# Ledger of designs, part 54: designed miniproteins, single chains, continued (4)

Each design is a single chain, and the fold is of that chain. pLDDT is the mean over its residues in the fold that is shown.

## One batch from the design tools (miniprotein)

Design m13974
Fold by ESMFold2-Fast:
Structure m13974 (fold): chain A 115 residues (1-115)
Amino acid sequence: MVKLVESGGGTFKEGSSVTLSSKVEGVDFAKSTLSWYRQKPGEPLQFVASITPSGETHYAPEVKGRATISVDVAKKTSYLDLRNLKVSDTATYYTVVVTEKGLFFGEGTQLTVVP
């Protein structure tokens, strides 16, 4: 059974940093690309970052240069480090994995960035 559980959200000051984490179960990281998406109130799901099994990373323009995606295979956890937070980063953040069994979404963690 594939299960993704995000954490690390909360309320943060503009200009600060946060590390969001996702505990991932039932996924082979040697075969699966892991992605972070976010959803702002009233908006569609937006791509944030991805990491491939080879460690290749991709970032959305809005976070490029201030975000880092990583995976700790031993802990079965993905991290999204966001630096220099903007009020526009306020969203629910989800992890998504694509496996041979299909596409799976996590439950989400709410990030609120205040001035």
Scores: mean pLDDT 87

Design m13975
Fold by ESMFold2-Fast:
Structure m13975 (fold): chain A 58 residues (1-58)
Amino acid sequence: SAELEALAREYGVSVTQLEGLRTLEEELGRDVAVQYAMRDLGLSREQAEALLARLAEL
């Protein structure tokens, strides 16, 4: 979606990575999704938590 593409550009990640992150949170929970975003996407904890909150609103 256009909203996912805009969010991906804002955080410097791909749409595929955002879709994967959303699925990861849905299946394994917030802590695992935050850890993935920090380690594999290079985001800070604050950025990871803000990104996941915005993904939950889409």
Scores: mean pLDDT 86

Design m13976
Fold by ESMFold2-Fast:
Structure m13976 (fold): chain A 58 residues (1-58)
Amino acid sequence: GKLYEAVEDVPKHTDETLELKKGDIVELLEEVGGGLWKVKSLKTGEEGIVPERFLKEL
């Protein structure tokens, strides 16, 4: 899938949220709606939900 970079830290707000640090690279898996994306961390292999506003396309 397409790769994105976290432009700022993403805190764990819910059990479904993927916690990210600024500069972490993720792969887009699906767009779930409402500006929320299911992504996979390339660093940890974990999957979760991140608001798209925290991500920049590479």
Scores: mean pLDDT 85

Design m13977
Fold by ESMFold2-Fast:
Structure m13977 (fold): chain A 62 residues (1-62)
Amino acid sequence: MREELELEVEISLLRMQLAIEKLQENPDKERLEKVLREARELAERYGSEEAREVAEEAEKLL
């Protein structure tokens, strides 16, 4: 239960971090807005500092 939730959060974070790296090379506002929304939801729901950092990076690229 707890372990499965943690794994799902980690997978989502890795996916978002990879998306940010690609978007740094080729910015896309629609993609950035989606990553920002997902990262904010993860940060608020699970208290993830890593998700908050992803959200800040997405905001800077917008």
Scores: mean pLDDT 77

Design m13978
Fold by ESMFold2-Fast:
Structure m13978 (fold): chain A 70 residues (1-70)
Amino acid sequence: GASEKRQQLLRLIGEILRLIGEIFDLERRLQQLKAEGGDPAEIQAIEEQIKRLEEERKRLLQEMDELEKQ
């Protein structure tokens, strides 16, 4: 029902906001490492982690959109 859908949407919003925060923190770290000439392996690992979190965010956004269209 409408109450269940609302609870699911609130959960998804919370998860999306958490992922946005994690991505933001990693992007800050990445910028600092690039500016300071940091370890290329660490830079690559952070870039790969950001990409994985962005894919998870896209999946959650799609799930949210599908719930709203129902």
Scores: mean pLDDT 85

Design m13979
Fold by ESMFold2-Fast:
Structure m13979 (fold): chain A 83 residues (1-83)
Amino acid sequence: DEIKKVAKEALEKIEEGKPEEAAKILEEYIKNNLSEEEQKKVVNGEKLPEKSELENELFKAFYYLMRGDVEKAKEYLEKGLEL
């Protein structure tokens, strides 16, 4: 599962104390898989109903990383990986 792989890689970077690298991994996925309109919703912390629960957990992790809430981002990535 490609999405779980992205979430796991981002979580590993957070656990290594590299939240900026985790944010870059998630941003790269978002830029490559979402329209410009969907990307704006993610940046605003909005849920994308057409996307899976796992993808929405990953988008919330990115939202919190961009706001410096590393612990909340970690919670969302862990929650996504339990799906």
Scores: mean pLDDT 85

Design m13980
Fold by ESMFold2-Fast:
Formats: sequence, structure tokens, C-alpha cells
Structure m13980 (fold): chain A 79 residues (1-79)
Amino acid sequence: MKKQELAAKAVAYTLRAIGDVLEGNYEQAAEDFEKAARFYEETGDLELARKFYQMAADYYEKAGNTEKAEELRKKAEEL
């Protein structure tokens, strides 16, 4: 039950992040990809969690938030 709800939230945040990217809102896109990654991590989908943490890091870097980008790259490597 809850795992299916978490997976649905991961997909929803992924779609929001894509919309944010298309609008050029890289900081918001990074936050939404990070939220998606956390939900994938909670469902045990560690491969997807890793990919979305890396994607969030890339968009934080594009937004000029290099400290947060480095933090999430390290998080992805630890999964």
C-alpha cells in the first residue's frame, strides 16, 4: 500500500522536475528530482534513486548551487 503511494509520488515529482527544466527553473527542477530520488530510495529502487540524485546534482550545479550538487553526487555514490 504505502510503497505504491511512494512510487506514485516519485513519478509525480519526476514529471514536475521535467516541467521545471523546460521552464528553465533549474533550482526547482533539482529540488523535485531530489524528492523523486528520496521516494525511490524509500521504495528500495536504489538504481533509480541513484540516477535521480545525480540528475538533481546536475541541475543544482546549473542553478549555481555547487555545494548542494557535490552533496547529492556523494549521496548517489553511497547508494
Scores: mean pLDDT 85

Design m13981
Fold by ESMFold2-Fast:
Structure m13981 (fold): chain A 100 residues (1-100)
Amino acid sequence: KPSPEALDLETRLALLEIQLAIIKHLGKPEVERAVAEGRVDEAKQLLEEMIETLKRLGDEATRLSAEAAKVDPQLAADVQRLKGEIEEMLKEYEAELERL
């Protein structure tokens, strides 16, 4: 049922979701731990790396959204949702970096 194009787009979405999950569930807790332990400079470096990664993921989500819109409307909606999550996380992490 899915075309080869749809399978490629689904794979790219899954990879974006995995990368976002790594930031959420491994990266962010490590930043919080570093702050709690007084390792502020390390926490800043981790946040900067996560912000750079989120910007790259946002760019890929933008490209994927444009491609998905032509092939699979449901996939395009899923990509737009993920893009929104990336944008909100980016705002939160930039604000936290300014606070440190």
Scores: mean pLDDT 87

Design m13982
Fold by ESMFold2-Fast:
Formats: sequence, C-alpha cells, structure tokens
Structure m13982 (fold): chain A 92 residues (1-92)
Amino acid sequence: EVEELAEKVAREVYEALAPAVGEENARAFAEAVKAALLTLAYEFGTPLEKVREIGELAVEGARAYGAGDRERAAELFGEAEKLIIEEYEKGK
C-alpha cells in the first residue's frame, strides 16, 4: 500500500515538473519525494493517512510549479517539508 502510494506520487510529481525543469531534474526530485515517503512509513512509523497527506502536498506543489505559480509551489512544498521534519523529530 505505501509503495503503491509512493510510486503514484513520484509519477505525478515527475509528470508535473518535467516540462518546467527538464526530465533529469524532474526524475531526481520525484525519486527524492518517493524516498522521503517510504522513509516516513518504514523508519518513522508514520501513519499511512499522514504519508498520503504529505504526498498530496508534494503533488500539488509540483503542479503549481509546473503551471508557473512559484509562490504557491513554495508554500505547498514548505508545508510538506514542515510535516516531514515534525515526523522525523517524533520518530527519534
């Protein structure tokens, strides 16, 4: 279930970013997002619902960036990053 969610998020992030940043950069970013979601689930025991929430923010941020809305993208990515840091701190 988590692997399926992470693959879906990575694919959607890649599709949204590739036209704006190029295939190589979009793939690297999508892979980083996938790794972060898997780490949250398997290493920090983050509930699937929260992993999904963080994934949705990453996809929305990527779509905003791809559409040229850099301010909205920064806000959405910032929210996702904040949630990731909070889970990291709880997991230690």
Scores: mean pLDDT 84

Design m13983
Fold by ESMFold2-Fast:
Structure m13983 (fold): chain A 71 residues (1-71)
Amino acid sequence: SAEEAYEEGLKHLAEGKFTEAREHFEKALELSTDPELIARTNRNLGKVLHVMGEEEKAKEAFERAKELDPE
């Protein structure tokens, strides 16, 4: 499920496994239709992309998360 992919992403992020974290967060986005989960996933994906030096993609992920933030 999208939630399981998101949780696996968080686990890999906590372990410093940025490539695996990225893959799981991207999978969560492919599976999710929940705006709150999509926003949360994009925030964590942005953090991973920033650490990996992918600054432009990180910015896009953070902007997507902000657009889905209701307040």
Scores: mean pLDDT 84

Design m13984
Fold by ESMFold2-Fast:
Structure m13984 (fold): chain A 60 residues (1-60)
Amino acid sequence: MVGDLYRAVEDYVARRPDELTLRKGDVVRVLEEVNPGLWRVESLATGAVGLVPRSVLEPV
């Protein structure tokens, strides 16, 4: 759900400028569900915003 907190279950390296690099354990806020497999999120640690695969996230 938009506004909910999720955690990265694995490291993810951004492949495009619109994607966000995450380390395993990073907490993000969901800003937009672009589609079921791709979400726009905000890193709580850095404030950086970008797209990540839904598959690398779990609910906190």
Scores: mean pLDDT 84

Design m13985
Fold by ESMFold2-Fast:
Structure m13985 (fold): chain A 70 residues (1-70)
Amino acid sequence: MTPEQHKELLRLIGEILRIIGEIFDLRLEKKKAEEAGDEERVKEIEKEIEELEKRLKELLAEMKELEEKM
């Protein structure tokens, strides 16, 4: 593995962990909104979680591509 590939892998891992943290926080907020009966807020949070999960899948695909080049 080249030093540049290793640096890129660490960057991707950092971004993945950040997004996982954001999804976790949003899931907690969604649970609070569900307990409050706020259906509109639940839908907004679900959409934001879906966008972050899509981003996470893209980053995981980039990481897999990078590992295939190792």
Scores: mean pLDDT 82

Design m13986
Fold by ESMFold2-Fast:
Structure m13986 (fold): chain A 112 residues (1-112)
Amino acid sequence: MEPSPLELLQSLSDEERQIVAEAVREFTRILDEWEANPDIPVDEFIARVVEVLRKLAEKLGIPKEKQDEIIANLVARLREAYEAGATVDEIGDIVSDALTEILRLKLEERKK
C-alpha cells in the first residue's frame, strides 16, 4: 500500500511536523488570497508558492538537485492549470502533490 499523507507525517519528528505545518498554513494563506483575488499575476502567485516550498525542502534537508526537480515540475503544472482556468481545489491538489513528494524524499533519505 502506498503510504498516505498521514502515514508520511507520522514518520516525521515533532520538529519536522512543525516545519510541515508552517508550510501548509502558508500555502493555505496563498490559496485563500488567490481565491479572493484571481487577478493576481500568475508569476507572483507561482513565486510565493515556490518560496514556501523551497524553504520547506531546505529546512527538511532535501538535496538541492531534488528541490530543483520538484520546483520545476510544480511551476510547469501550476502554469498549465492557471492557463486552463483551474479551480482553487485543483491548484491546491498540485501544491499537495509537491508537498507529498518532498515528504517521500525525506523518508527515503532516512532509510539510507
Scores: mean pLDDT 79

Design m13987
Fold by ESMFold2-Fast:
Order: structure tokens, then C-alpha cells, then sequence
Structure m13987 (fold): chain A 56 residues (1-56)
């Protein structure tokens, strides 16, 4: 599932780079991706929601 992890991280990076302070979310996703795709997916979802809330 390496390609799945890569796509999740890439999507997050593109979205997270728009919001100041997003670098820590990107780092967290990358760390989670080393553990499992599910962990990375959960962290990605959390980060995306946080970015949306911050923009609102």
C-alpha cells in the first residue's frame, strides 16, 4: 500500500501548505504513514478538518 500512503501524504501536503502552521500536520502524517495506512488516513482526515475549521 505504498502508493496509497504516498497519495494521502501528497494530497495533504498540497492542502496543508495553504494554511500557516500546517507543517506540523504534514510531519505527523508522515510519521503515521510509517506505522500504517490507516493511521496515516486518520491523521490526514484530522488535519484536513482542522484546516477547514481554521479557514472558516
Amino acid sequence: DKEKKEKYIETLRKNAEVLPGAKKYIEEIEKKSLESVEAAEAALTDAVEALKEAKA
Scores: mean pLDDT 65

Design m13988
Fold by ESMFold2-Fast:
Structure m13988 (fold): chain A 59 residues (1-59)
Amino acid sequence: GPLYRARHDFRDSGPNSLPLRRGELVELLEELNDSAALVRSLTTGREGIVLKLALEPVA
């Protein structure tokens, strides 16, 4: 999917949440709703849910 970058450090206590560091590159796997997306970290290979507001498009 399209590539995004974490705008800031991200951590959430929600189920299946993926913690991100600022500048970490992720691949969009699925848009879940207007606020949340399923992504894969290119740094760690881990998948999880993040808030779209924490992401910036790079491609």
Scores: mean pLDDT 83

Design m13989
Fold by ESMFold2-Fast:
Parts: sequence; structure tokens; C-alpha cells
Structure m13989 (fold): chain A 86 residues (1-86)
Amino acid sequence: MKIIIELEGAGVGIKLAAIGVGTTAVLEGGEMESSVEGDKLTVVSTGAGEKAVQDALGLAKGIKESGGSAEVTKEGDTLTIKGKGR
């Protein structure tokens, strides 16, 4: 599975959690790439397994519970999370 995480205005803890999703995907035999542009962090993972997918969904839930916003979209084999911090 491919996971795309886009975070705007996120705090350090949320950014670390997003990097953690990518790291889990690598440990499951996949790949990750991360980029920073201003206040936007993008993490893209390919070959993600079940644990990375669950961690990504947990990230989206955590953003919402912290008072931010998170949009989760699944199209075929691609899971996209767009989050905004406070």
C-alpha cells in the first residue's frame, strides 16, 4: 500500500508521529521519502504493511483529538492523510 501524509502547521510531536509511520513502512519492507516546504511536512511511503496503515489512521485520529483537522482518503491502494495543526 502507498501512504501519503501531508501536515500543515503541525507541532513537533505530530511531525515525529508522521515520520514514525514512514519508518514503520520501511521496517515492513517498504520505502519512505519525506520533504519539508515552509510549515508543510510531506511523508510518502510505498510498500506499507498493515502496521504502517494502522499507525497512519491513528495519526489522523490523534490530530482530530488534539483539536486539529485531518482528512483521510483511500483510493485503490493509496491512503492519503491531510492534517492541519492548531
Scores: mean pLDDT 83

Design m13991
Fold by ESMFold2-Fast:
Structure m13991 (fold): chain A 76 residues (1-76)
Amino acid sequence: SPADRARMEELVAQGNEAAKAGDYEKAGELYVEAARVSPNPNEKAALLVKAAQYYALAGDDEKAAALRAEAEALQA
């Protein structure tokens, strides 16, 4: 829906600002929320890959690996 797209874009923008501030865990969390709102499986996968990259930067390698696996499952 248009509302879901707008919410996804808002969450991505907030995640980008968190990343600029060095809050990588918050950036990862916001990208996960954006992925949950997105209606498109390819877009969900791309957002989860971004979230995984931010969790890895935050030092949460287990969560990063889990999010990458979830993204791969959506593209299978």
Scores: mean pLDDT 88

Design m13992
Fold by ESMFold2-Fast:
Structure m13992 (fold): chain A 70 residues (1-70)
Amino acid sequence: SELEELRRRARELLFEIARLTLERMLLREKLKLGEISEEEYEERLARLDERIAALDAELERLLAQIRALQ
């Protein structure tokens, strides 16, 4: 059903968001340990934040659609 498919996609998005959030946390730790420059940190963080924001927006749309079908 459409509802089951949307729920599966929402779970996939949640796992991907969690993975990218962990990468963001690890990136911050690398900066603290001096393993990367502040410039490299800012560039990588910007790309991660952009991707997370896009996935959050997609998840919000899916959750709204799931609510409409319940």
Scores: mean pLDDT 89

Design m13993
Fold by ESMFold2-Fast:
Structure m13993 (fold): chain A 73 residues (1-73)
Amino acid sequence: DLDDYMEKLMEKIVEEALKVPSDVARKILKKYEKKIQELVDKLANTKDEKEREKIRKEIEKLVEEIIKELKKA
């Protein structure tokens, strides 16, 4: 379920975002918002399991980059 998968990833981002000033967290999240949205939309419209796995890895890599940037803030 895409919604369950995204909820787990979002929870990790939210936990780190709550540790930084809201304006700083919002600025970082906006930087990645469009790219995450594009990958989520691509995943939702992809039927091939190998391609879905590649997209999931790209989403997870972006989530790690967001968390890393939030931790540096």
Scores: mean pLDDT 82

Design m13994
Fold by ESMFold2-Fast:
Structure m13994 (fold): chain A 87 residues (1-87)
Amino acid sequence: MKKKVRILVDLELPPGTSVEEAVKRVIEAAKEAGAEIKDVSYLSYPGPDGKVRVTVFIDAEVEDPEKLKEALLKVPGTVSARIIEEK
């Protein structure tokens, strides 16, 4: 049965990276891992040495949260990925 999850992905991206393209890659990776996306939001902020930091929030339903987490950790620039199962 699909589980309701909130996904938090922290990205550190090279200087000049498109935040929108990076967020799209995270969404694409989540969909490829079987997540049904319900909502997406993100925050972007300057990081050290001109790097761009992005925190992506995704509300989704997924059969296997562990497989989803593994897929998200493979996205280039991912520093951390957390999956919180809703009650």
Scores: mean pLDDT 83

Design m13995
Fold by ESMFold2-Fast:
Structure m13995 (fold): chain A 83 residues (1-83)
Amino acid sequence: MESEIVARIVGTVLLVMGHALEGDAAAAVRALVEAAESLPKEYQREVIREGVSALKRMGVDIREALAATDVPEELREMIEEEL
């Protein structure tokens, strides 16, 4: 079970990085949010932290992407805490 959650987090980071490489920061943030919503609450912070870390390393303007993306308040707060 834990290994399945780790695989989902890794898969999410790769998907997020893929969208960022295509220049679609809003799609990258959307993919991260959708993945977080699909995970148990205890793992939402971990997937957000890993996804935001990857986007930061790629030089993505996460604040601008968040402004262009419809993100639930709880998940927006988690993303902003990692900036």
Scores: mean pLDDT 83

Design m13996
Fold by ESMFold2-Fast:
Structure m13996 (fold): chain A 97 residues (1-97)
Amino acid sequence: AAEARVNAALERLGEVAAALADADEETIRREAPAVALLRELLARIRAGRAPSPAELAALAAALRAAGFSDAEVAALLAALEEAARLALELQRRGEFS
């Protein structure tokens, strides 16, 4: 159950990254830095490493530059932090990778 919840959260964030990448050339150019950072942080969380506050701040700045609202940025960061927290808890218990 707990591992399934972490995987569901990571998959939802991965869907956001995929949607950003599956766009026209103009949108890709504008959003590419945010997509790259989001994918890197998701890969790190899957490996059991939490993003730093500086990395979350960099992602927030990139998302705002890509045209995301403050509310959308806050929601994405909250989801990412929750996924990281759950993944680390499961890893500490030996129930996740």
Scores: mean pLDDT 68

Design m13997
Fold by ESMFold2-Fast:
Structure m13997 (fold): chain A 102 residues (1-102)
Amino acid sequence: SPLEAQAQALLARLVALREELAATDEADRERLLALLEEIRGLVEEFAALFDVPAEVQAEMERLLERARALVEAGAPLEEILREVDRLLELVQRAAEAALAAL
């Protein structure tokens, strides 16, 4: 399915961005914020493409805002990655639900 292929490609790109975040110097706040903005763009693309329920989109946005707030506060990279990993788990479950509904 073209839609399944698009979901897999978006998830692969999100995983790659998470790995890039993990490899980033925690003092490089500009780079961390730029990577979170790229993750936001992909999550919004995913949510629009798969008609993700508004309440799930709100939870995704909350996790992104928490990750951003942690970067701005100078929190350890481990704490930032914890919120991003929660977001990726939520996106993965939303992808599985959307694909199962096809």
Scores: mean pLDDT 86

Design m13998
Fold by ESMFold2-Fast:
Formats: structure tokens, C-alpha cells, sequence
Structure m13998 (fold): chain A 74 residues (1-74)
């Protein structure tokens, strides 16, 4: 598992060139997948990472959220 600050950086960089999707649905899916895969993130850390998705200037899809969770597992 990567540190929270590195995770935020990866998410921000990934989101820079995205197009299409519902950011709210993506943020919800991200939290669901983090809990399902039992990633070692506290509730506060999960909220901070979901907020990075919500703060994105680009649209974020559910598929993008799935890719982000895969990046955080490594």
C-alpha cells in the first residue's frame, strides 16, 4: 500500500486528461472498492482520496475509479 500523499498525487495525475463520467458515482464506487478489497485506509483517508476525485476539473467514470483502486493496491 502506498502512502496517502503519494496516492493523492497518483489520483491527481491520472485525472488530468480524463473525459466523461459522473464524479459522484466514481467517488462512491472508489470507496466501495476500497472497502471490498480491504485496502488499509482509514475512513478519514478514504474521504480524503474520494475528495480528490470530486475536486477533479475533468469528468471521472466508474471505470476510472476501478483503475485508481488497482493503482493503490500496488
Amino acid sequence: MIPLEEAKKIIKEFLKNLSGGDKIAAAVKFIELVKEKKLPLSEEQQKELAQVILDSKNEVSIEDAEKLVELLEK
Scores: mean pLDDT 72

Design m13999
Fold by ESMFold2-Fast:
Structure m13999 (fold): chain A 76 residues (1-76)
Amino acid sequence: LDEAIEHLERAIEAVKAGDRKAFSRHLMEALEALDKAGLTELAYRLLQEVSQHADDPEAEIEVLRKALEEVRKIKE
């Protein structure tokens, strides 16, 4: 889960910086880490929600922050 948290945080930073290549890389790494942790449904939902907001950076950040909070609660 630490790997998923790290990549979700970096994905948020990439969106804020307008770095779409870094965003894509960190998002894919986070999705892979979530799947390996057995959170495949969360990974799938995150991918769908981000895809729905591709042209809205503020909405993308909120989706990523919500996923990050959910992962942090599961780790506890």
Scores: mean pLDDT 82

Design m14000
Fold by ESMFold2-Fast:
Structure m14000 (fold): chain A 80 residues (1-80)
Amino acid sequence: SREEIMEKIIEAVRKILLEAGVPQEDVDFVVRTLRWFFEKFPDATLEQVKAVLRGLLHHLGYPDEVIEKVLEEIEKIFKE
């Protein structure tokens, strides 16, 4: 289901960021923003989700290697 896919994305993002050494406060901010985005735009495409995550992580100052890792995992979850 769509809800199951959204929760899998949130869990994957949380795990990757924590494993990359991202502080809990930043992880919580990203997760909270993703939940808000999914609630507001329940029909969001993979490309829109990727754009939001790229923007958030870039805004927080994380390097492209961390961003790419997150985007790769969410793409895998969408199977696209």
Scores: mean pLDDT 81

Design m14001
Fold by ESMFold2-Fast:
Structure m14001 (fold): chain A 68 residues (1-68)
Amino acid sequence: DVDALGELAKAIQDFIANPTPENEKKVLEAAKKADPFLYKLIEEKGSVQATLDDLVARGHAGRAEAEA
């Protein structure tokens, strides 16, 4: 659902702006509805911050491969 993905994106932005336990819970709740794989990844990484760092690193690697 595109709407659910939009709510997840907003929750992630709110967490980046103010990384509180309340904002982290909002990301987890939104991920459960919009992207269960992201929710599992957050559990495996142990935090929303670690998961975002991993996704950024993967994004950079993928772009470098496409440019190489």
Scores: mean pLDDT 72

Design m14002
Fold by ESMFold2-Fast:
Structure m14002 (fold): chain A 66 residues (1-66)
Amino acid sequence: MSPEAQQALRDLVEAMKKGDPERAAESARRLKQLGAPLEAIVQALNEGYKLGGREATEAAAFAFSE
């Protein structure tokens, strides 16, 4: 995975921890553009859900569906 994709994954997890849906969606779109592995994306979304960042996690999942 590229360094840019790794950074976007970190940004996504951080946004979900902070409950920031806008940044979570932004990071999700970035990951999609960079072609991050589906397994890494699913893992990050599951992590967000466990952290209680439901709104941010849902925003990220919606962005991935676009």
Scores: mean pLDDT 77

Design m14003
Fold by ESMFold2-Fast:
Structure m14003 (fold): chain A 62 residues (1-62)
Amino acid sequence: GGATEVARRYLARAEELLAQGRYEEAADMASKAGVAATVAGDEALLARAQALSREAMRGLNA
């Protein structure tokens, strides 16, 4: 559904931003992906969003 597609788009953008070292923007996209994944009821997408958020936060504190 639409929420699943929105979650996937935010996850893809978060991964691109992480690859670029843009950790604040990556964390924002991962957060938005997590909200969309929750609306979609997709536990796998939510887990991925949480993992990307943690990775972005590690980058910020490196």
Scores: mean pLDDT 88

Design m14004
Fold by ESMFold2-Fast:
Structure m14004 (fold): chain A 71 residues (1-71)
Amino acid sequence: DLVEFLERLARLAAEEAERARAAGLPAAAELAEELARLAREAARRRWSLEEFRARVAELYARYGEAVEAEL
């Protein structure tokens, strides 16, 4: 079930965001928070897996350099 997968992903991503913030990694925390929001919206709006993958790729394009610079 795609919706169940997306809801689980949102929860795990939110947990990861809190861990990253506690570790002093703000860019990683922001990426994880955005992933959690994206997964929740995908579940709510019943996006296809293909649409969700495309949106995830856009997130990584936006945040990748900031996360790499942080690590």
Scores: mean pLDDT 84

Design m14005
Fold by ESMFold2-Fast:
Structure m14005 (fold): chain A 80 residues (1-80)
Amino acid sequence: MEELARRFRGLAELARQAAAASTDPAEAARLEEVARRLEEAAEAAEAGDAEAAIELAARLAEEAFGGDAEETRRLLAEAI
């Protein structure tokens, strides 16, 4: 579970770096929202709720990337 939380925080950091590098304020705001939601998934993983953590990340993938939920669930399940 600790590894899953670490991966979510790593992805959140990458999203924040992408937001900081963006010259488009709208894109920067979207990437910061992605980072925030990944931090929520990390908190669920730290609480020991792997299913909630995976579902939070899968919903984020659907909303932010337009349908990558299955890939997100598969990758995150490997981290448990």
Scores: mean pLDDT 72

Design m14006
Fold by ESMFold2-Fast:
Structure m14006 (fold): chain A 60 residues (1-60)
Amino acid sequence: MGEEAVRRAEEAALRAVALDLPVAPELVKLSIEAHRAYEEGDDERARELAERAEELLRKA
């Protein structure tokens, strides 16, 4: 779960950067925070951050 959440957040950030979306810097920040949460053992927080990133990408 945690590893998959980090991957999802990273993919959302990469897509936003590739598309030059205004939200890209926020998605990059969320991907970094998700990775940090996972490294700290907070899989639930990593999942929440990944879902937030995916939501922002979908609304962009």
Scores: mean pLDDT 82

Design m14007
Fold by ESMFold2-Fast:
Structure m14007 (fold): chain A 66 residues (1-66)
Amino acid sequence: SNLEKAKEVAEEALEIAKELEEKGLTDDARQVLKLAEQAAISYLNGDLKRAEEAEKELKRKIEEAK
């Protein structure tokens, strides 16, 4: 369901943001959370195209920050 997808994206992003903050990468942590919020809201609104685009950006940002 879209609710389950939104929850999964939010939970994964929160874990990653905590790791980034512990490393002192506060701006990267904030950007990860913002992208996850956009993806989650898009899933909840049924806008699957925007959700997929936000998840793609989130994935790129996570790989760049690690």
Scores: mean pLDDT 83

Design m14008
Fold by ESMFold2-Fast:
Structure m14008 (fold): chain A 72 residues (1-72)
Amino acid sequence: SDEEIIKKGEELYKKGKKLKKKGMDMLKNAKTISEVTKGIGTVLRGIGLEVEAALLISKVDEEKGKKLFEEI
Protein backbone atom coordinates (compact mmCIF):
# COMPACT_ATOMS: atom_id res chain seq x y z
CA SER A 1 0.00 0.00 0.00
CA ASP A 2 1.00 3.65 -0.47
CA GLU A 3 1.03 4.23 3.30
CA GLU A 4 3.44 1.30 3.82
CA ILE A 5 5.76 2.60 1.07
CA ILE A 6 5.79 6.09 2.64
CA LYS A 7 6.45 4.64 6.12
CA LYS A 8 9.33 2.47 4.85
CA GLY A 9 10.75 5.42 2.92
CA GLU A 10 10.56 7.70 5.98
CA GLU A 11 12.33 5.07 8.12
CA LEU A 12 15.02 4.67 5.43
CA TYR A 13 15.42 8.47 5.18
CA LYS A 14 15.90 8.73 8.98
CA LYS A 15 18.51 5.93 8.88
CA GLY A 16 20.34 7.71 6.06
CA LYS A 17 20.28 11.03 7.92
CA LYS A 18 21.64 9.37 11.08
CA LEU A 19 24.40 7.60 9.13
CA LYS A 20 25.33 10.86 7.34
CA LYS A 21 25.56 12.65 10.75
CA LYS A 22 27.75 9.80 12.06
CA GLY A 23 30.07 10.19 9.05
CA MET A 24 30.27 13.96 9.56
CA ASP A 25 31.19 13.44 13.23
CA MET A 26 33.87 10.94 12.13
CA LEU A 27 35.30 13.58 9.75
CA LYS A 28 35.31 16.25 12.49
CA ASN A 29 37.33 13.91 14.77
CA ALA A 30 39.53 12.37 12.01
CA LYS A 31 43.31 12.56 12.61
CA THR A 32 44.54 10.23 9.84
CA ILE A 33 43.89 9.77 6.11
CA SER A 34 42.32 6.37 6.89
CA GLU A 35 39.86 7.99 9.33
CA VAL A 36 39.00 10.71 6.75
CA THR A 37 38.34 7.99 4.14
CA LYS A 38 36.05 6.07 6.54
CA GLY A 39 34.19 9.28 7.42
CA ILE A 40 33.66 10.21 3.76
CA GLY A 41 32.47 6.67 2.96
CA THR A 42 29.98 6.79 5.85
CA VAL A 43 28.62 10.21 4.73
CA LEU A 44 28.21 8.94 1.14
CA ARG A 45 26.36 5.80 2.32
CA GLY A 46 24.03 7.99 4.40
CA ILE A 47 23.34 10.29 1.42
CA GLY A 48 22.69 7.21 -0.74
CA LEU A 49 20.02 5.98 1.68
CA GLU A 50 18.38 9.45 1.78
CA VAL A 51 18.32 9.57 -2.06
CA GLU A 52 16.85 6.04 -2.30
CA ALA A 53 14.21 6.92 0.34
CA ALA A 54 13.23 10.20 -1.41
CA LEU A 55 12.94 8.38 -4.77
CA LEU A 56 10.87 5.60 -3.17
CA ILE A 57 8.47 8.11 -1.57
CA SER A 58 8.29 10.14 -4.83
CA LYS A 59 6.71 7.10 -6.60
CA VAL A 60 3.68 7.48 -4.28
CA ASP A 61 3.89 11.20 -3.32
CA GLU A 62 5.97 13.11 -5.87
CA GLU A 63 5.80 16.43 -3.95
CA LYS A 64 6.88 14.86 -0.63
CA GLY A 65 9.70 12.94 -2.33
CA LYS A 66 10.95 16.12 -4.04
CA LYS A 67 10.94 18.04 -0.72
CA LEU A 68 12.93 15.27 1.00
CA PHE A 69 15.42 15.19 -1.91
CA GLU A 70 15.90 18.99 -1.65
CA GLU A 71 16.69 18.61 2.10
CA ILE A 72 19.61 16.22 1.39
Scores: mean pLDDT 89

Design m14009
Fold by ESMFold2-Fast:
Structure m14009 (fold): chain A 90 residues (1-90)
Amino acid sequence: LFSAPKPVKDVKKAELEKAGLKVIEFSEFTKEKAEAFIKENNLDPSKTKVLVYHFSKGQAEKNAAILRDLGFDVQIPAPGEEEAVAKTLV
């Protein structure tokens, strides 16, 4: 899960998808939408690594808290570290 300007987003999405990762964008992130997505994709919290991106650090932390409450290990990359952190998911 990430959000970025379209050119950067398109490049990152292509790199991550080529590495075998699934990239998902949410226009609005809620606990209900997260639970539905996890159920539909049969995601195992013990085997799934998650990155959360948002323009606001506070909102990124809220989104991460929802996923952590659902049992996932969630990372919020520091500005400028997004590519290095994303590569650790592969």
Scores: mean pLDDT 63

